# Ledger of designs, part 48: designed miniproteins, single chains, continued (5)

Each design is a single chain, and the fold is of that chain. pLDDT is the mean over its residues in the fold that is shown.

## One batch from the design tools (miniprotein)

Design m17641
Fold by ESMFold2-Fast:
Structure m17641 (fold): chain A 114 residues (1-114)
Amino acid sequence: MSRAEQLVERLLLALGEEVDRETRRPGQGALGRLEALAQMMGEERPIRSLADLAAFLRDAMRDPAKQPALFGWLNAALRAAGSDLPDIRSRDEAVEAIARLTGVPVAEVRAIFA
């Protein structure tokens, strides 16, 4: 499993989502929410695995037009998980929030999404 896949697995688990480790895919509830997010961003590629999700999140983090929808999803997931982290409003705030949720160093999270 790549570092990006490991980060995404830890992120989903920190947000209270299920992950199937044998198939390396998000749980069914997470998949439905992520498919809705992908449609909002005009993404036609299916999210079928943690690798697909890592690529999708990397693309969204690099595209200023996709970032508002991504931050909306992250903020909704944080509130649903009962997190006390502040609302994400920028790419740098998203990197810091993901680092805090996953226990992965900020520099490593930044490199994965670079």
Scores: mean pLDDT 79

Design m17642
Fold by ESMFold2-Fast:
Structure m17642 (fold): chain A 65 residues (1-65)
Amino acid sequence: SLMEDVAAGIAQLAAAVYGARVEIEERDGRLHIRFEVSTDEAKKLMEKVGKVLEEVGAEVELEVR
């Protein structure tokens, strides 16, 4: 859907900006987005991007490295 395409685009852009690795998986019409990011960037990524992705119906998981 358009919202899934937008969410995937936002996730990929955020990964580039915050130096994160991102995995995006679609399951039963729902996006599952997993970020691997440094501890220093984790809070900023979730505050600025994670909430928006959750609001559009994606499930967001964050792993610190």
Scores: mean pLDDT 80

Design m17643
Fold by ESMFold2-Fast:
Structure m17643 (fold): chain A 89 residues (1-89)
Amino acid sequence: SKGLQLVGEASRYLFLGLMTGSRDLVITAAELVREAAGLIPDEEARERAIKLAEEAIRLVEENGDLSKALDLVNEAINIAAEALEEQEK
């Protein structure tokens, strides 16, 4: 599904961001998981994943703690992956 593809891409960019320390790659990962989260049917899971992704983007843009931003994106990815996998028949 498109949502799971976006989650997979977000995970890839998160891994590259972790390995390289690239803030741009972490923002890309957060934007991808935010898009995937928008496809989650469960409102509570959707809102939680979007909030985590947006907090990660804010931290990176404010030159904040990159490690915390990585953790937030990873948590958003986990929420989106679980919710979207439960939607597969």
Scores: mean pLDDT 87

Design m17644
Fold by ESMFold2-Fast:
Structure m17644 (fold): chain A 76 residues (1-76)
Amino acid sequence: MDKETLDAEIEEAVALIYGAVLKASDPELRENYEIDVVRTAADAPAPALPPGWRELGRVEGKDGSVYHVVARPKRR
């Protein structure tokens, strides 16, 4: 793998782990939401989340990219 690709995958994995820990400790998130990550570039505006989604936190990447930890509603 390209080292930059590997670093990005590790950073996304860290963001997903953070989201999973939050979900495990919150009954509402555990029952009604799935954790996801949205990456934005350093100079990009915040991602437009669909209705019902929640932002739980963010992790900064080495290149200044931001990994937004989000909770999306479980599908019917």
Scores: mean pLDDT 75

Design m17645
Fold by ESMFold2-Fast:
Structure m17645 (fold): chain A 89 residues (1-89)
Amino acid sequence: KEEEKKKKDEEASKLIEEATKKALESTDEENIKLAGEYRKKGTKEHNAVSSVLLTSVGIGKQATLSQAKSLSPEVSKKVLEGMKKVEES
């Protein structure tokens, strides 16, 4: 139970870190398209990734903060760090 949760948190954290890196390297159009694709998956983690990508183009900061609150503390921290990095770029 706890081991499975840790594995899921690690996978979600990696997904958010990869999405943050792509957001910094990609165009606004690519980030919007990718955000739409991740939202179609419908999980909290994919919604968080989508929100980080949208934050890079100036959309959905409040939605990103709301998504972060619904995740585990480890994943939430990665979402907030990603959001800060894309806002500074």
Scores: mean pLDDT 73

Design m17646
Fold by ESMFold2-Fast:
Formats: sequence, structure tokens, C-alpha cells
Structure m17646 (fold): chain A 58 residues (1-58)
Amino acid sequence: MVDEEAVEEAVRYLKEKHPALFEGLTEEQIRAGIERMARELGVSTEEAVKRLKAALDA
């Protein structure tokens, strides 16, 4: 379950690094948000996660 593991890791990372942005959101809601973003960008969920983490870290 490589994609699921990557998404779960990203959800945990985002909640740890950016609690103010994800405060009050469940892991399921954050995961759904990542999925929407991947769909909107036309990329895979893994790719969307990588881009989101890079953007928030930079």
C-alpha cells in the first residue's frame, strides 16, 4: 500500500509542521483535501503530496 503509506505520512507531517493550517481537521479530511488537489492538478496523489510538502517547507 505504497500510495496509502505515503499519504498517511504526509497527513502526519502536515499536522506536525503546520498545525495552524490543519487545526480542527481530521486525518480523513486532510487526506480528502490532498486527493482533491491531485485531481485539480492532474497528477497522482503521491505527486501532489510531494509538491505540497516542498511548497510548505520552502
Scores: mean pLDDT 73

Design m17647
Fold by ESMFold2-Fast:
Structure m17647 (fold): chain A 94 residues (1-94)
Amino acid sequence: SKEDLLKEFEDLALRLYLMIQNPERYSEEEMLAVAEEMARVLEELLPTLSKEEIQKLLKGLESLIEFAKKNNAPEELIAKLEEMKRRVEEALKK
């Protein structure tokens, strides 16, 4: 369901926040795996969401990107999050 996918996306985002704060415990590869799973869930979510819900998702993703940058997260992770942001922005135009 949409509610289940939204919860899954939120849970993955919260996991990524935790991983970024604990770089000694989590590898770049593990962080990228979570980001890839977020991108998969995002593709399932976007067709089900209203424009207002997509805007909220965009704001959440922007906050995660800023957090990653401030905590010196791997450049490849930040690039993957920026790719997801571009996908959300494209969905808003439709």
Scores: mean pLDDT 88

Design m17648
Fold by ESMFold2-Fast:
Structure m17648 (fold): chain A 77 residues (1-77)
Amino acid sequence: MKVSLGKMIAEADKDGDGTLSDEEIEAAVAKFKELFPKGYATREDVTPGSLPIFRAMDVDGDGKVTLAEFEAFLRSL
């Protein structure tokens, strides 16, 4: 089953103010670990609508989004 990155980020923003607290980021990172137990996501693991977000997170362009890249992306919002 493919994961929607946009939905995961939206669900982490409990206040709906577009800003993520450290607790919300930690919750999203924990969710990422549960959904991707190998420690990274590939393009095949995400929904087609999530590809723009995936490309933004994949800073090194290796086709993998690691926990560190995911957390860094959330902190950049």
Scores: mean pLDDT 75

Design m17649
Fold by ESMFold2-Fast:
Structure m17649 (fold): chain A 78 residues (1-78)
Amino acid sequence: MVEELKELLRKALAGDSEALHTLLEKVGELYKQLTEAGKEEEAKKLVDEFMSALKAGDEEKASEAIERLVELVEEAKK
């Protein structure tokens, strides 16, 4: 999952609108899962950090936010 999201991020930052759409959809799925697990406030903060990094073209910061979102989803399920 993380590597797939990072690949979509690289393509989106290079101007691939289809990759950007898919990336945002998958991040939205992670946000929904965290909200269902009672982690809505933490999920909102991470999504905001991700969106800010994405708009700034900061691949490293956006990747960090993606990794943390995935980690929290896995933690919330177990």
Scores: mean pLDDT 82

Design m17650
Fold by ESMFold2-Fast:
Structure m17650 (fold): chain A 55 residues (1-55)
Amino acid sequence: SEEELEALYEEAKAALTSGKKGELRRVIQAGLEAGIPREDVYQAVARASEELAAK
């Protein structure tokens, strides 16, 4: 759902901001286990990364 994708995006943004590689991997794994398509998981991560890079 869109709500799950938005939650994943916020979690990915927090994980990237933490600077801990294990946190981002955990967020990706949790999304995949929740049944979110791989493409959507990686797009949420890409969106979070791009927003952080724009600052």
Scores: mean pLDDT 79

Design m17651
Fold by ESMFold2-Fast:
Structure m17651 (fold): chain A 72 residues (1-72)
Amino acid sequence: SIEELIKKAREGKATPEELKEELLKLNPDKKIDEEQVKEVVETLKKHPDLSDEEITELILAALEGKPIPKIE
């Protein structure tokens, strides 16, 4: 679930592999972009104080294959 991904991200435990696996469960018929997954994980690790809303936006962008939002 998105909530589980947010929890893992907030704890700094989200890996590209784990995020990709969860995204595949949510969207099994679509190709997951590994570079976008890595970009999300990198952003989450560098910004542990992100809101749940911002973390959700990053995860949904990767799930939908949209550009990953920039965190300032």
Scores: mean pLDDT 73

Design m17652
Fold by ESMFold2-Fast:
Parts: C-alpha cells; structure tokens; sequence
Structure m17652 (fold): chain A 65 residues (1-65)
C-alpha cells in the first residue's frame, strides 16, 4: 500500500467504526512501520487494534487496494 492508501484506510476506519484518534494513530503507525504486503497482514493489524472480525477488516482493506 502507498502512504496515501494507508491514510485513507485509517480515515475510513475512524469514520465507519468510530475509532478514537489514539486508536487511528496506533493503526497508522503499525501499518507504516510493518509495511504489510498482503490483505491478510493488513487485516490482522486492524483486527488486533479494533475488535473487528478478520472478514470485516479484509472487506474494508480490499476497497483501498
């Protein structure tokens, strides 16, 4: 993912699921540092920080890839 795609994904998460700015910043930081290359890796980071299911996270990620 590009930096812009990561930023848009985190913004979508914040708007759709009502994440706090701190939660959004943690996800953004983890995505930028770990540079995940697969939908599964990105979805796992989202799940670990949000409580969303892997399936819900994957559906959202696919919209930005």
Amino acid sequence: MTVAQIQNLVLALKLTYGLTQAQANTILDQLLKNNPKTVDQIADIIKSNTGLTVEEAKKLVKRFL
Scores: mean pLDDT 79

Design m17653
Fold by ESMFold2-Fast:
Structure m17653 (fold): chain A 83 residues (1-83)
Amino acid sequence: MSPEVIRVETDYSMRLISLAVQRTVKLREGDERGALEATRRLAEAVVEGSRAVIEAGGDREKAERSIRYAREVAAEAERRLEE
């Protein structure tokens, strides 16, 4: 609810939108590997953004849940990229 939290969440949201668009482009091109790499990058961005929200004094419980889910998504994408 502080101005700093609003700024951090806005910057974070803008980055997620950009990465999600990049992932969608890869899916539309039929680039399955590129889409998985974009999914991993998106999940990593969720971890980084959620940590920034915690540091700014935002909702820790919500951010910690997002980090846990994003780590699971990143691990799944990495597993599929390896084989």
Scores: mean pLDDT 83

Design m17654
Fold by ESMFold2-Fast:
Formats: sequence, C-alpha cells, structure tokens
Structure m17654 (fold): chain A 66 residues (1-66)
Amino acid sequence: PTINLVKQIAEETGVEVTSVEEEPLVGSLARLTLTGYKDGKKVKVVATVDLATGEVLSLEVEEIEE
C-alpha cells in the first residue's frame, strides 16, 4: 500500500523519487519523506498519509538548493 501512495505523490508533484522514509504516527497515519529531483532540482516532499484509506492528508514540497 505504501508504494501506491509514493507513486501517487510522485505523480502529483512531478518528482523523480530517489529515496523514501516512512515514519509511523498514531493509528493508521504515517509520515512519508520523499527525496528526489524535479526539473533537475533536488527536492524533498513530506506527506502525512492514512495507510488504511490511501488518502494523502497533507503535502509539503521543498526545493533543496546545493
């Protein structure tokens, strides 16, 4: 199920995902941290997801300048 949420977030944000971190929260909620590239720029995506419903509850995209 988590892989489907990662794919959904990647499609919504346009990010080519290189790494994924999953942190369990309360109940069925988890925090996913995705690192990858968008238009040649390194980006970090932080999402709060419900693993039981497959819903993305919040999404934050940050461009990482190197």
Scores: mean pLDDT 79

Design m17655
Fold by ESMFold2-Fast:
Structure m17655 (fold): chain A 104 residues (1-104)
Amino acid sequence: LIDEIVELEKQTGDLYIQHGNLLPDDVDGGVWQIRGAVIKTSSERGKSIADLKQQKDLVDRQIKRLQEQLKKMQEQGAPQEQIDTLQQIIDLEQKTRDLIAKKI
C-alpha cells in the first residue's frame, strides 16, 4: 500500500515537472513543477495518520483546480494531446487520494 502511494507520487511528480506549462498559471505560476519535486522528495519519508490526512486535503484541492483547468482547456479548444495529459495527471492524483483514504 505505501509502496503503491510512493510509486504514484513519483509518477505524478514527473508529470508536473514535465508538463507544468499546461497547468493553471494564475495563482500558482511555476508552483506545479515545485509541487512535482516536493512530491518526489516527500515520498521517501514515512507518513503518520496526520501527515496522510494533510496530504489527502492537499490532493483534493489540487484535483479540483486541475478539473477546472481541464474544463477551461476543453472550452478553449486546446489540442487533444494536452487534454489527455491533464486527464492523466488528474487520474493519478485521484488514485493517490483513494490509496491515502484506504490507509486512514
Scores: mean pLDDT 69

Design m17656
Fold by ESMFold2-Fast:
Structure m17656 (fold): chain A 77 residues (1-77)
Amino acid sequence: MIKDPTVKKLLEEMEKALKEGNMEEAKKKAKELRKYLSTLSAEKQLEVQFEILDWLLELSKKDPELAKKLKELILSE
């Protein structure tokens, strides 16, 4: 569902890091995602934001704790 391959890769790497208990790597990938998003147009950022929210919603049906941690990392200020 995530159309941007860079966003998809970073989200998958964050998910893997959290599953392996590697919080430092997960935080690093979250920072890389935020930097990448800041290079996109406002229109593309909005599209990606909706895609990420849909992905997190789907993930929460399978693994609600993992989805919560990912949401916290992605949306934390």
Scores: mean pLDDT 82

Design m17657
Fold by ESMFold2-Fast:
Structure m17657 (fold): chain A 83 residues (1-83)
Amino acid sequence: SLEKVFEELKKAMTEVAIASAQELGRLLPDVRELVEEILKKIKENPELAFKYAFDFVLALTLARQGRLDEAKELVEEIYKKLK
């Protein structure tokens, strides 16, 4: 059913968001504590990972391109939205 497809998508995007956030914590030591708090909030509400999955992937892409200040700013914005 279409509903099952959406549930599988939510699960996949949640896993991608968590993996992206963990890698951001490794690449951006200055925001590691924010990443840990974000991961804690995701553990309490996994739907937040799906909601912000694209933002986490974008931040990771920016970090991998050496655009560390932009990646850091996006992590800080995600954190503010989860607070």
Scores: mean pLDDT 85

Design m17658
Fold by ESMFold2-Fast:
Structure m17658 (fold): chain A 118 residues (1-118)
Amino acid sequence: MEEVLERIRNLVREAARYADVDPEKARKYQTEAGRLAAEHPSLEIASAAFETAAEVMREDGVEKAANLFQKAADAFREGKLDEAESYLREAMRVADENGSLRTRTAVAIAAGALIQAR
């Protein structure tokens, strides 16, 4: 599990890193992250993806969305799925309005992990 958690975090970071410079490479990392989440559906994987997406959003200056994604990660770790979904929906709205391609890529991976964790 620990190795899988570090892998999902690295895939989120790499997908975000390449989003602006090599969209095809970013898409491959995003696809791999989706497969990993589907093979290992868990609240821990979803939480890790959300925490890493929050890091990307802070680097992009979208602090409000980053804080909401961190709250979603905390809620997932606690098994509070309805609360996590509420934070995710608001964070996605803020990220869509104010985020870069990097933020949007990280958000897409985190949202995919949530779908698999359900």
Scores: mean pLDDT 80

Design m17659
Fold by ESMFold2-Fast:
Structure m17659 (fold): chain A 99 residues (1-99)
Amino acid sequence: MDKVEKLVKEGDELIEQGDKELDKGNRKKAIELYEKAVEKYDEAVKLDPDNMDVQINLSLARMRLSIAKYGGEKNPEMEKIATEGSKQALKSRGLEYVP
């Protein structure tokens, strides 16, 4: 049994709980649950840094957390994640990122 698999499962369960609380209007509780999910995925990434699926899950959890805390548009953490993701995608395709 892999510790990484256990951490990912715990993170997934926390995201699901956070989404349910956010749907109920319990934003503060949703934020706390998303923060816990980010911690679980971050620990998983540290144990298996080459696991792209875990890295994607961490990025999505951070995006959910940022949206819950600050709202969607013009969120600095979400802008950073989007920018870094765009740069990495373009670099992988041999293209330069243009702001």
Scores: mean pLDDT 74

Design m17660
Fold by ESMFold2-Fast:
Structure m17660 (fold): chain A 68 residues (1-68)
Amino acid sequence: MDALLAAARRPEHRTVLRNLLAAGLIEEADIPPLAAMLDAARDREEELQGIIAFVRTGEIPAPPAPPP
């Protein structure tokens, strides 16, 4: 079980997968594909967090004027 959880790159994803397995919502065979999906979602989240940080930093410049 724990060796399969190591397929997830992020410790928070391992915690989620462990909790789902303990609750009987998933099986061990589901762990590798879910780990890959969570890691891909995390990569998207980090990209989104970068955009949010950029927007917050750019809060000083006003958004472009609305079209006429």
Scores: mean pLDDT 65

Design m17661
Fold by ESMFold2-Fast:
Structure m17661 (fold): chain A 76 residues (1-76)
Amino acid sequence: MKVLTLEGEDLLSGLQAIGEAIRALLSGEVDEAVVVLPRRLQLHALAEKEARAAGLEVASVEDVDEERVAVTLRRA
């Protein structure tokens, strides 16, 4: 299984990480993507919305620490 892990540190890098994770899954480059995002920006909700809109599965949303949330995405 090919897994891609991406981290966003701010709004721009977070949006780029979400977009790249979705692109890599849709192109078949990876089987799973983990996107680590800053909790304060609530980008995990956007990641879930964009993934569902793209026809992807949201496998998990988990706290990494007090500042970060990990969203795990897979092809449905």
Scores: mean pLDDT 86

Design m17662
Fold by ESMFold2-Fast:
Structure m17662 (fold): chain A 61 residues (1-61)
Amino acid sequence: MKDEVVLQSGRLTVEGEAESKVPEIQEAAAEVRKAIEAGDAEATEEAVVRASLLRAKHAIA
């Protein structure tokens, strides 16, 4: 149950970051996708946090 929520969150992050032109964000999205494919909820959660931080950093004007 918890693992499914984390994996679902990761999938949404990958979809959202596909719109970014920033290479760092695209790389973070690729890491999230890789963790999801491995079925590792802990790795997926960590990758999602990293992607979110990079997105926040680059979402400023």
Scores: mean pLDDT 66

Design m17663
Fold by ESMFold2-Fast:
Structure m17663 (fold): chain A 63 residues (1-63)
Amino acid sequence: AMAAALERAIDDNLVNGNAGLPAFQKAVEAKKAGKDYTKHFEEALATVERMAAGGRAGSAALA
């Protein structure tokens, strides 16, 4: 599922500073600090889902 893939990406980026999407970056920072990141996760997930729906050619923008 998209949510599971995004959560894994957030976990992978806890030790990397390459979050280009603001909501994704905020989710990574909040999780790294041990804070609730649910709102940022939901915003990032919605953005990724919109990108997937609009860009069927396999555009990954959160790398």
Scores: mean pLDDT 62

Design m17664
Fold by ESMFold2-Fast:
Structure m17664 (fold): chain A 63 residues (1-63)
Amino acid sequence: MSLTDDQMRRLVELGSGGKASVTAEELRAAGLPADDVLRAFDVDGDGTVSSSVLHLIKTALEE
């Protein structure tokens, strides 16, 4: 499923402030579709979105 720009911005906001990763529970607490986010951005297969992936998403949103 395609994420909206607002959902992508919320994902980046969740990962801001020095977090190493964003967990599925943090995604759900923020009202994000955790399963869809992890399917797209869980590149490590560990059930989280890493800070490196969050940085790439932020950079893409700024272009």
Scores: mean pLDDT 75

Design m17665
Fold by ESMFold2-Fast:
Structure m17665 (fold): chain A 89 residues (1-89)
Amino acid sequence: MEEERRKLEEEIRKGMVEIAAGVIALATFKEGLRKGLSDEEILKLTEERAKEFADRLVKRGIITKEEADELIKLAVEFTRELLERYKEE
């Protein structure tokens, strides 16, 4: 049934957006710390990487533009949270 397939695809896309945002955030955060980048530089790098990844998925028809915007926002917010917690130890 087309409706069941659509629901499954939507659930997979939602999970993928959340996981991808987390992976990008954590990878960029750890790389930025190793390179001695500032908080602002790490946040900018996360946004750039998330945008490149999201744009690729939209171009391939894997996610919608709205889901791409959500992925970028989540990646930046996760990175900000990681930076705050790192300062707290």
Scores: mean pLDDT 84

Design m17666
Fold by ESMFold2-Fast:
Structure m17666 (fold): chain A 89 residues (1-89)
Amino acid sequence: KVSELLQKALEYTQKAIEYLKQGNLEKGIEYAQKAGDYVQQALSIEENKDAQEALDLIQSAIEYAKQGNLDKAIESLELAQVYLKKALS
């Protein structure tokens, strides 16, 4: 179900934020990529503008993390969580 995929995406964005706050870039990026995969799966079943915005923000967070910009990576993932919650409402 779409809601289950978006809930998994939300859990994985939270794990990504936790690892990035610990300075674990490798795990932070890994969990952010998994969150993005779940959002892409949800979008393949049903189009949703809030889910699309969350995916774009997760992808931006991955790029910021790869650049070592942890503050912007975390900010982008926290904003992605807001959009994932809107998609679930």
Scores: mean pLDDT 90

Design m17667
Fold by ESMFold2-Fast:
Structure m17667 (fold): chain A 90 residues (1-90)
Amino acid sequence: MLEEKRKILEEAKKKAVEDFRKELEKASQPTEESKKAIEEQVKTLEEAIDEVLASLSDEELEELASLPPEELAERILTEAFRLLASKAKG
């Protein structure tokens, strides 16, 4: 059961990261600097998602893993962005 929940969360993380990359690519100019900046942003987001998931209780992780894949990916992105915004404020 615990390993299945971890797999669900890992798949949601991969989907959230890929969706974020695609949005950045749509909003950015097709330059080598923009591509490098997108990869750096994606890496930062992946690390933020890992920190969010590590900070959650077993009960909160179970609740997240029970969400539909689309809602789970959106929830993970929202929490990761909140964490990044908090770090930027000091």
Scores: mean pLDDT 77

Design m17668
Fold by ESMFold2-Fast:
Structure m17668 (fold): chain A 75 residues (1-75)
Amino acid sequence: TLVEQMRLVAEVAMRADKMDEEEIRKWAQELSNVTGLPLEKAEELIRRLKESPDGRARGEVVQEMVDLIREIQEK
């Protein structure tokens, strides 16, 4: 469901700054499985979240993630 997908996005956003490479791969796989995002795109977005210097930059990545998920669900 969209609610489940958005919950996962929020969980990833909260954890991304503390993720190592193995955790990024694990969460990217889960995000890909639940939302339909390509695995490589999920990994890219999580890395961008981890590298976000502040809440504004983080919010921009989260918005891009949400927009991509909605686009996939509307196919």
Scores: mean pLDDT 82

Design m17669
Fold by ESMFold2-Fast:
Structure m17669 (fold): chain A 89 residues (1-89)
Amino acid sequence: MTLTGEDVTSSSPEVTVKVTLDSEDQPLQIILDATVESGGKKWKLTAVHHGHFPKQEGLEVSFSLGTNPLPSDGTIKVTPVSLTLVRLP
């Protein structure tokens, strides 16, 4: 598994991030902990994505980072802190 790149789109009150993920062809729950920075402020966010990921493909996965209010104006930077994969039965 490779976590690469971060791209953030903001819609109040939620923020989505793009994460490139190479994964197995299995249903997964992905839990992303991230730090979001904007205007000199930092927020801790947790995002959960449920999906089916094809084997040996690089996938861009968009996460909704909950209901944290982030400014819609200005530059938003997201730094991933940890990524946890949970395989579903």
Scores: mean pLDDT 56

Design m17670
Fold by ESMFold2-Fast:
Structure m17670 (fold): chain A 61 residues (1-61)
Amino acid sequence: AAEEARAAFQAAVEALRAGGDREAAIDTVSRALSRATGLPPEVARAMAAAEVDAVLAEMQR
């Protein structure tokens, strides 16, 4: 469900803020997106990577 994808994204963002691994965050978000939306894994991963990279850019100056 969209709620599951949202929870996974929030958890991944919190892990990144704590110094977590980018690839682990992308994996978490992409799995949740694929499950919630039915998107192919490659598309879900591309979307997850864009979202994670946007968060990382916002956290850095």
Scores: mean pLDDT 76

Design m17671
Fold by ESMFold2-Fast:
Structure m17671 (fold): chain A 86 residues (1-86)
Amino acid sequence: SMEEKIEKLEKLRKDLRDIIREAVYNNLTAEQIADRVAEVLKKYGEEEKAEEFRKKITEMTPEQAILLVSSYLAEIDKEIRKLKKQ
């Protein structure tokens, strides 16, 4: 249902925001960010994205990794807003 899709995206958004908070406040390495992001994506059935993000983030600085995850969060926010208007 539409409600189930929104709930799944809101949970994914919360978990990814928690990772960014931890990355900033606890000075996580790119590898630690990659592992946390991949696990969250796998939890919500996004296995292909989990592998893609793991590979990309491990080649980044922590700051670049945070920006990538923040960009993805903006995409999730846009999708939630779009679904709620329907």
Scores: mean pLDDT 88

Design m17672
Fold by ESMFold2-Fast:
Structure m17672 (fold): chain A 77 residues (1-77)
Amino acid sequence: GTAPIEEVVIARLRSPKGEIVEVVNAGVNRIVVRDGKTGEVIKEEGAPNLEITEAKLSEDGKVLTLTTADGKVFEIE
């Protein structure tokens, strides 16, 4: 069977325009970006469980930049 989704909220970001985005670690190999108001999944990234040290949201709320503890940078649209 398919393993259940485990979610850990890594960051909640608010743009200057008032948009809220949640960055979620959704298990071993997956980061999910969802709308903080609706819960709709905006983007999924295939990544291992990562330590996120920095999260930035663009002014239009459409690009999320995540920096990990090992220095990797991910852009999620």
Scores: mean pLDDT 65

Design m17673
Fold by ESMFold2-Fast:
Structure m17673 (fold): chain A 66 residues (1-66)
Amino acid sequence: MRLVTIKTDAPDGMYRVYLDGQLEGEGEVVDGFVTVGSDRARVGDTVELVNVETGERYTGVVVEVR
């Protein structure tokens, strides 16, 4: 599984990360970045972020895959 770094305007917190409606993983947003594992994500892909406590939705963009 590759590690993907996502840039987002979401506040710091724990988020579920979705790519094309499929759950990729959970990660902590810190200073507008979160890292999750994904075999599907590519740089430039848009993801949905759902706060695990509040259910608030944000978007992010994959900026790094390694």
Scores: mean pLDDT 86

Design m17674
Fold by ESMFold2-Fast:
Structure m17674 (fold): chain A 90 residues (1-90)
Amino acid sequence: MSPEQKKRLVIAGFRLLSAESEYYLLKTRFGDKVPKELLEKAEKLIEETRRLYEEFKANPSDESVREQLEKALEETQKVLDEMYAQVKAS
């Protein structure tokens, strides 16, 4: 694995762990303030992002998987931001 591939993998892993941690905190602390549909959407996106991360980790040279992972990380963060907005509005 090249130094650049290793750096990308570490950054993606950190972003995923951060998103998973934010999701679990929002779900456990404020689940009653967030619509169930939004919680289910976030959970599915977290699971898909984790799957893509494991695929990227297995083949760090696959640009298609890297692009899909980046998009999934961005979509996951948008849904988490929407969940947080629901909590603040409550």
Scores: mean pLDDT 85

Design m17675
Fold by ESMFold2-Fast:
Formats: sequence, structure tokens, C-alpha cells
Structure m17675 (fold): chain A 85 residues (1-85)
Amino acid sequence: SDFDEDLELLKKDVINRLISEGVPREEAERMADELVDGLRRVRDVLGLDTTHRVVMRMYDLIRKGYSAREVVDTTLSLIDDLIAA
């Protein structure tokens, strides 16, 4: 439950950042949904510690000045690599 609450907060933050960068609302919502679904899959396959590290890496890149769009795109690619069947 705490993790799902954290993901809803993360989703809102990511949407707001993407919209502030000029991403259309519908695209921002789709990107954030894909990110949240990906993070849930990482938790289910690799556990909470790995999921937390993915989130920390994402926010570290934002802090370093990368755009939210670039950070979400690279994080989604990382998630796909981590959970590849």
C-alpha cells in the first residue's frame, strides 16, 4: 500500500514536470502510466530495493539537469532491459 501511494505521488510529479517542459497532457499521462507500470513490474520481478534504485537514478538525473522527457525515456529503456524475458 505504501509503495502504491509513493507511485501515485511519483506519477503526479512526473506529469507536472513533463507538462512544464511543453509535453502535451495526454502524452505526459501516457508516459507516466508506462513508467509506473514498469516500476511495478521491476518490484514484482527484482524486488523493492532494485525498484528504489531505479527511482533514485531517475531523480539523480533530473537533479543533474536532464529534462524529464529524457529521464523518463531512458528509465523506461532501463526497465525494459531489467525485466527482459
Scores: mean pLDDT 88

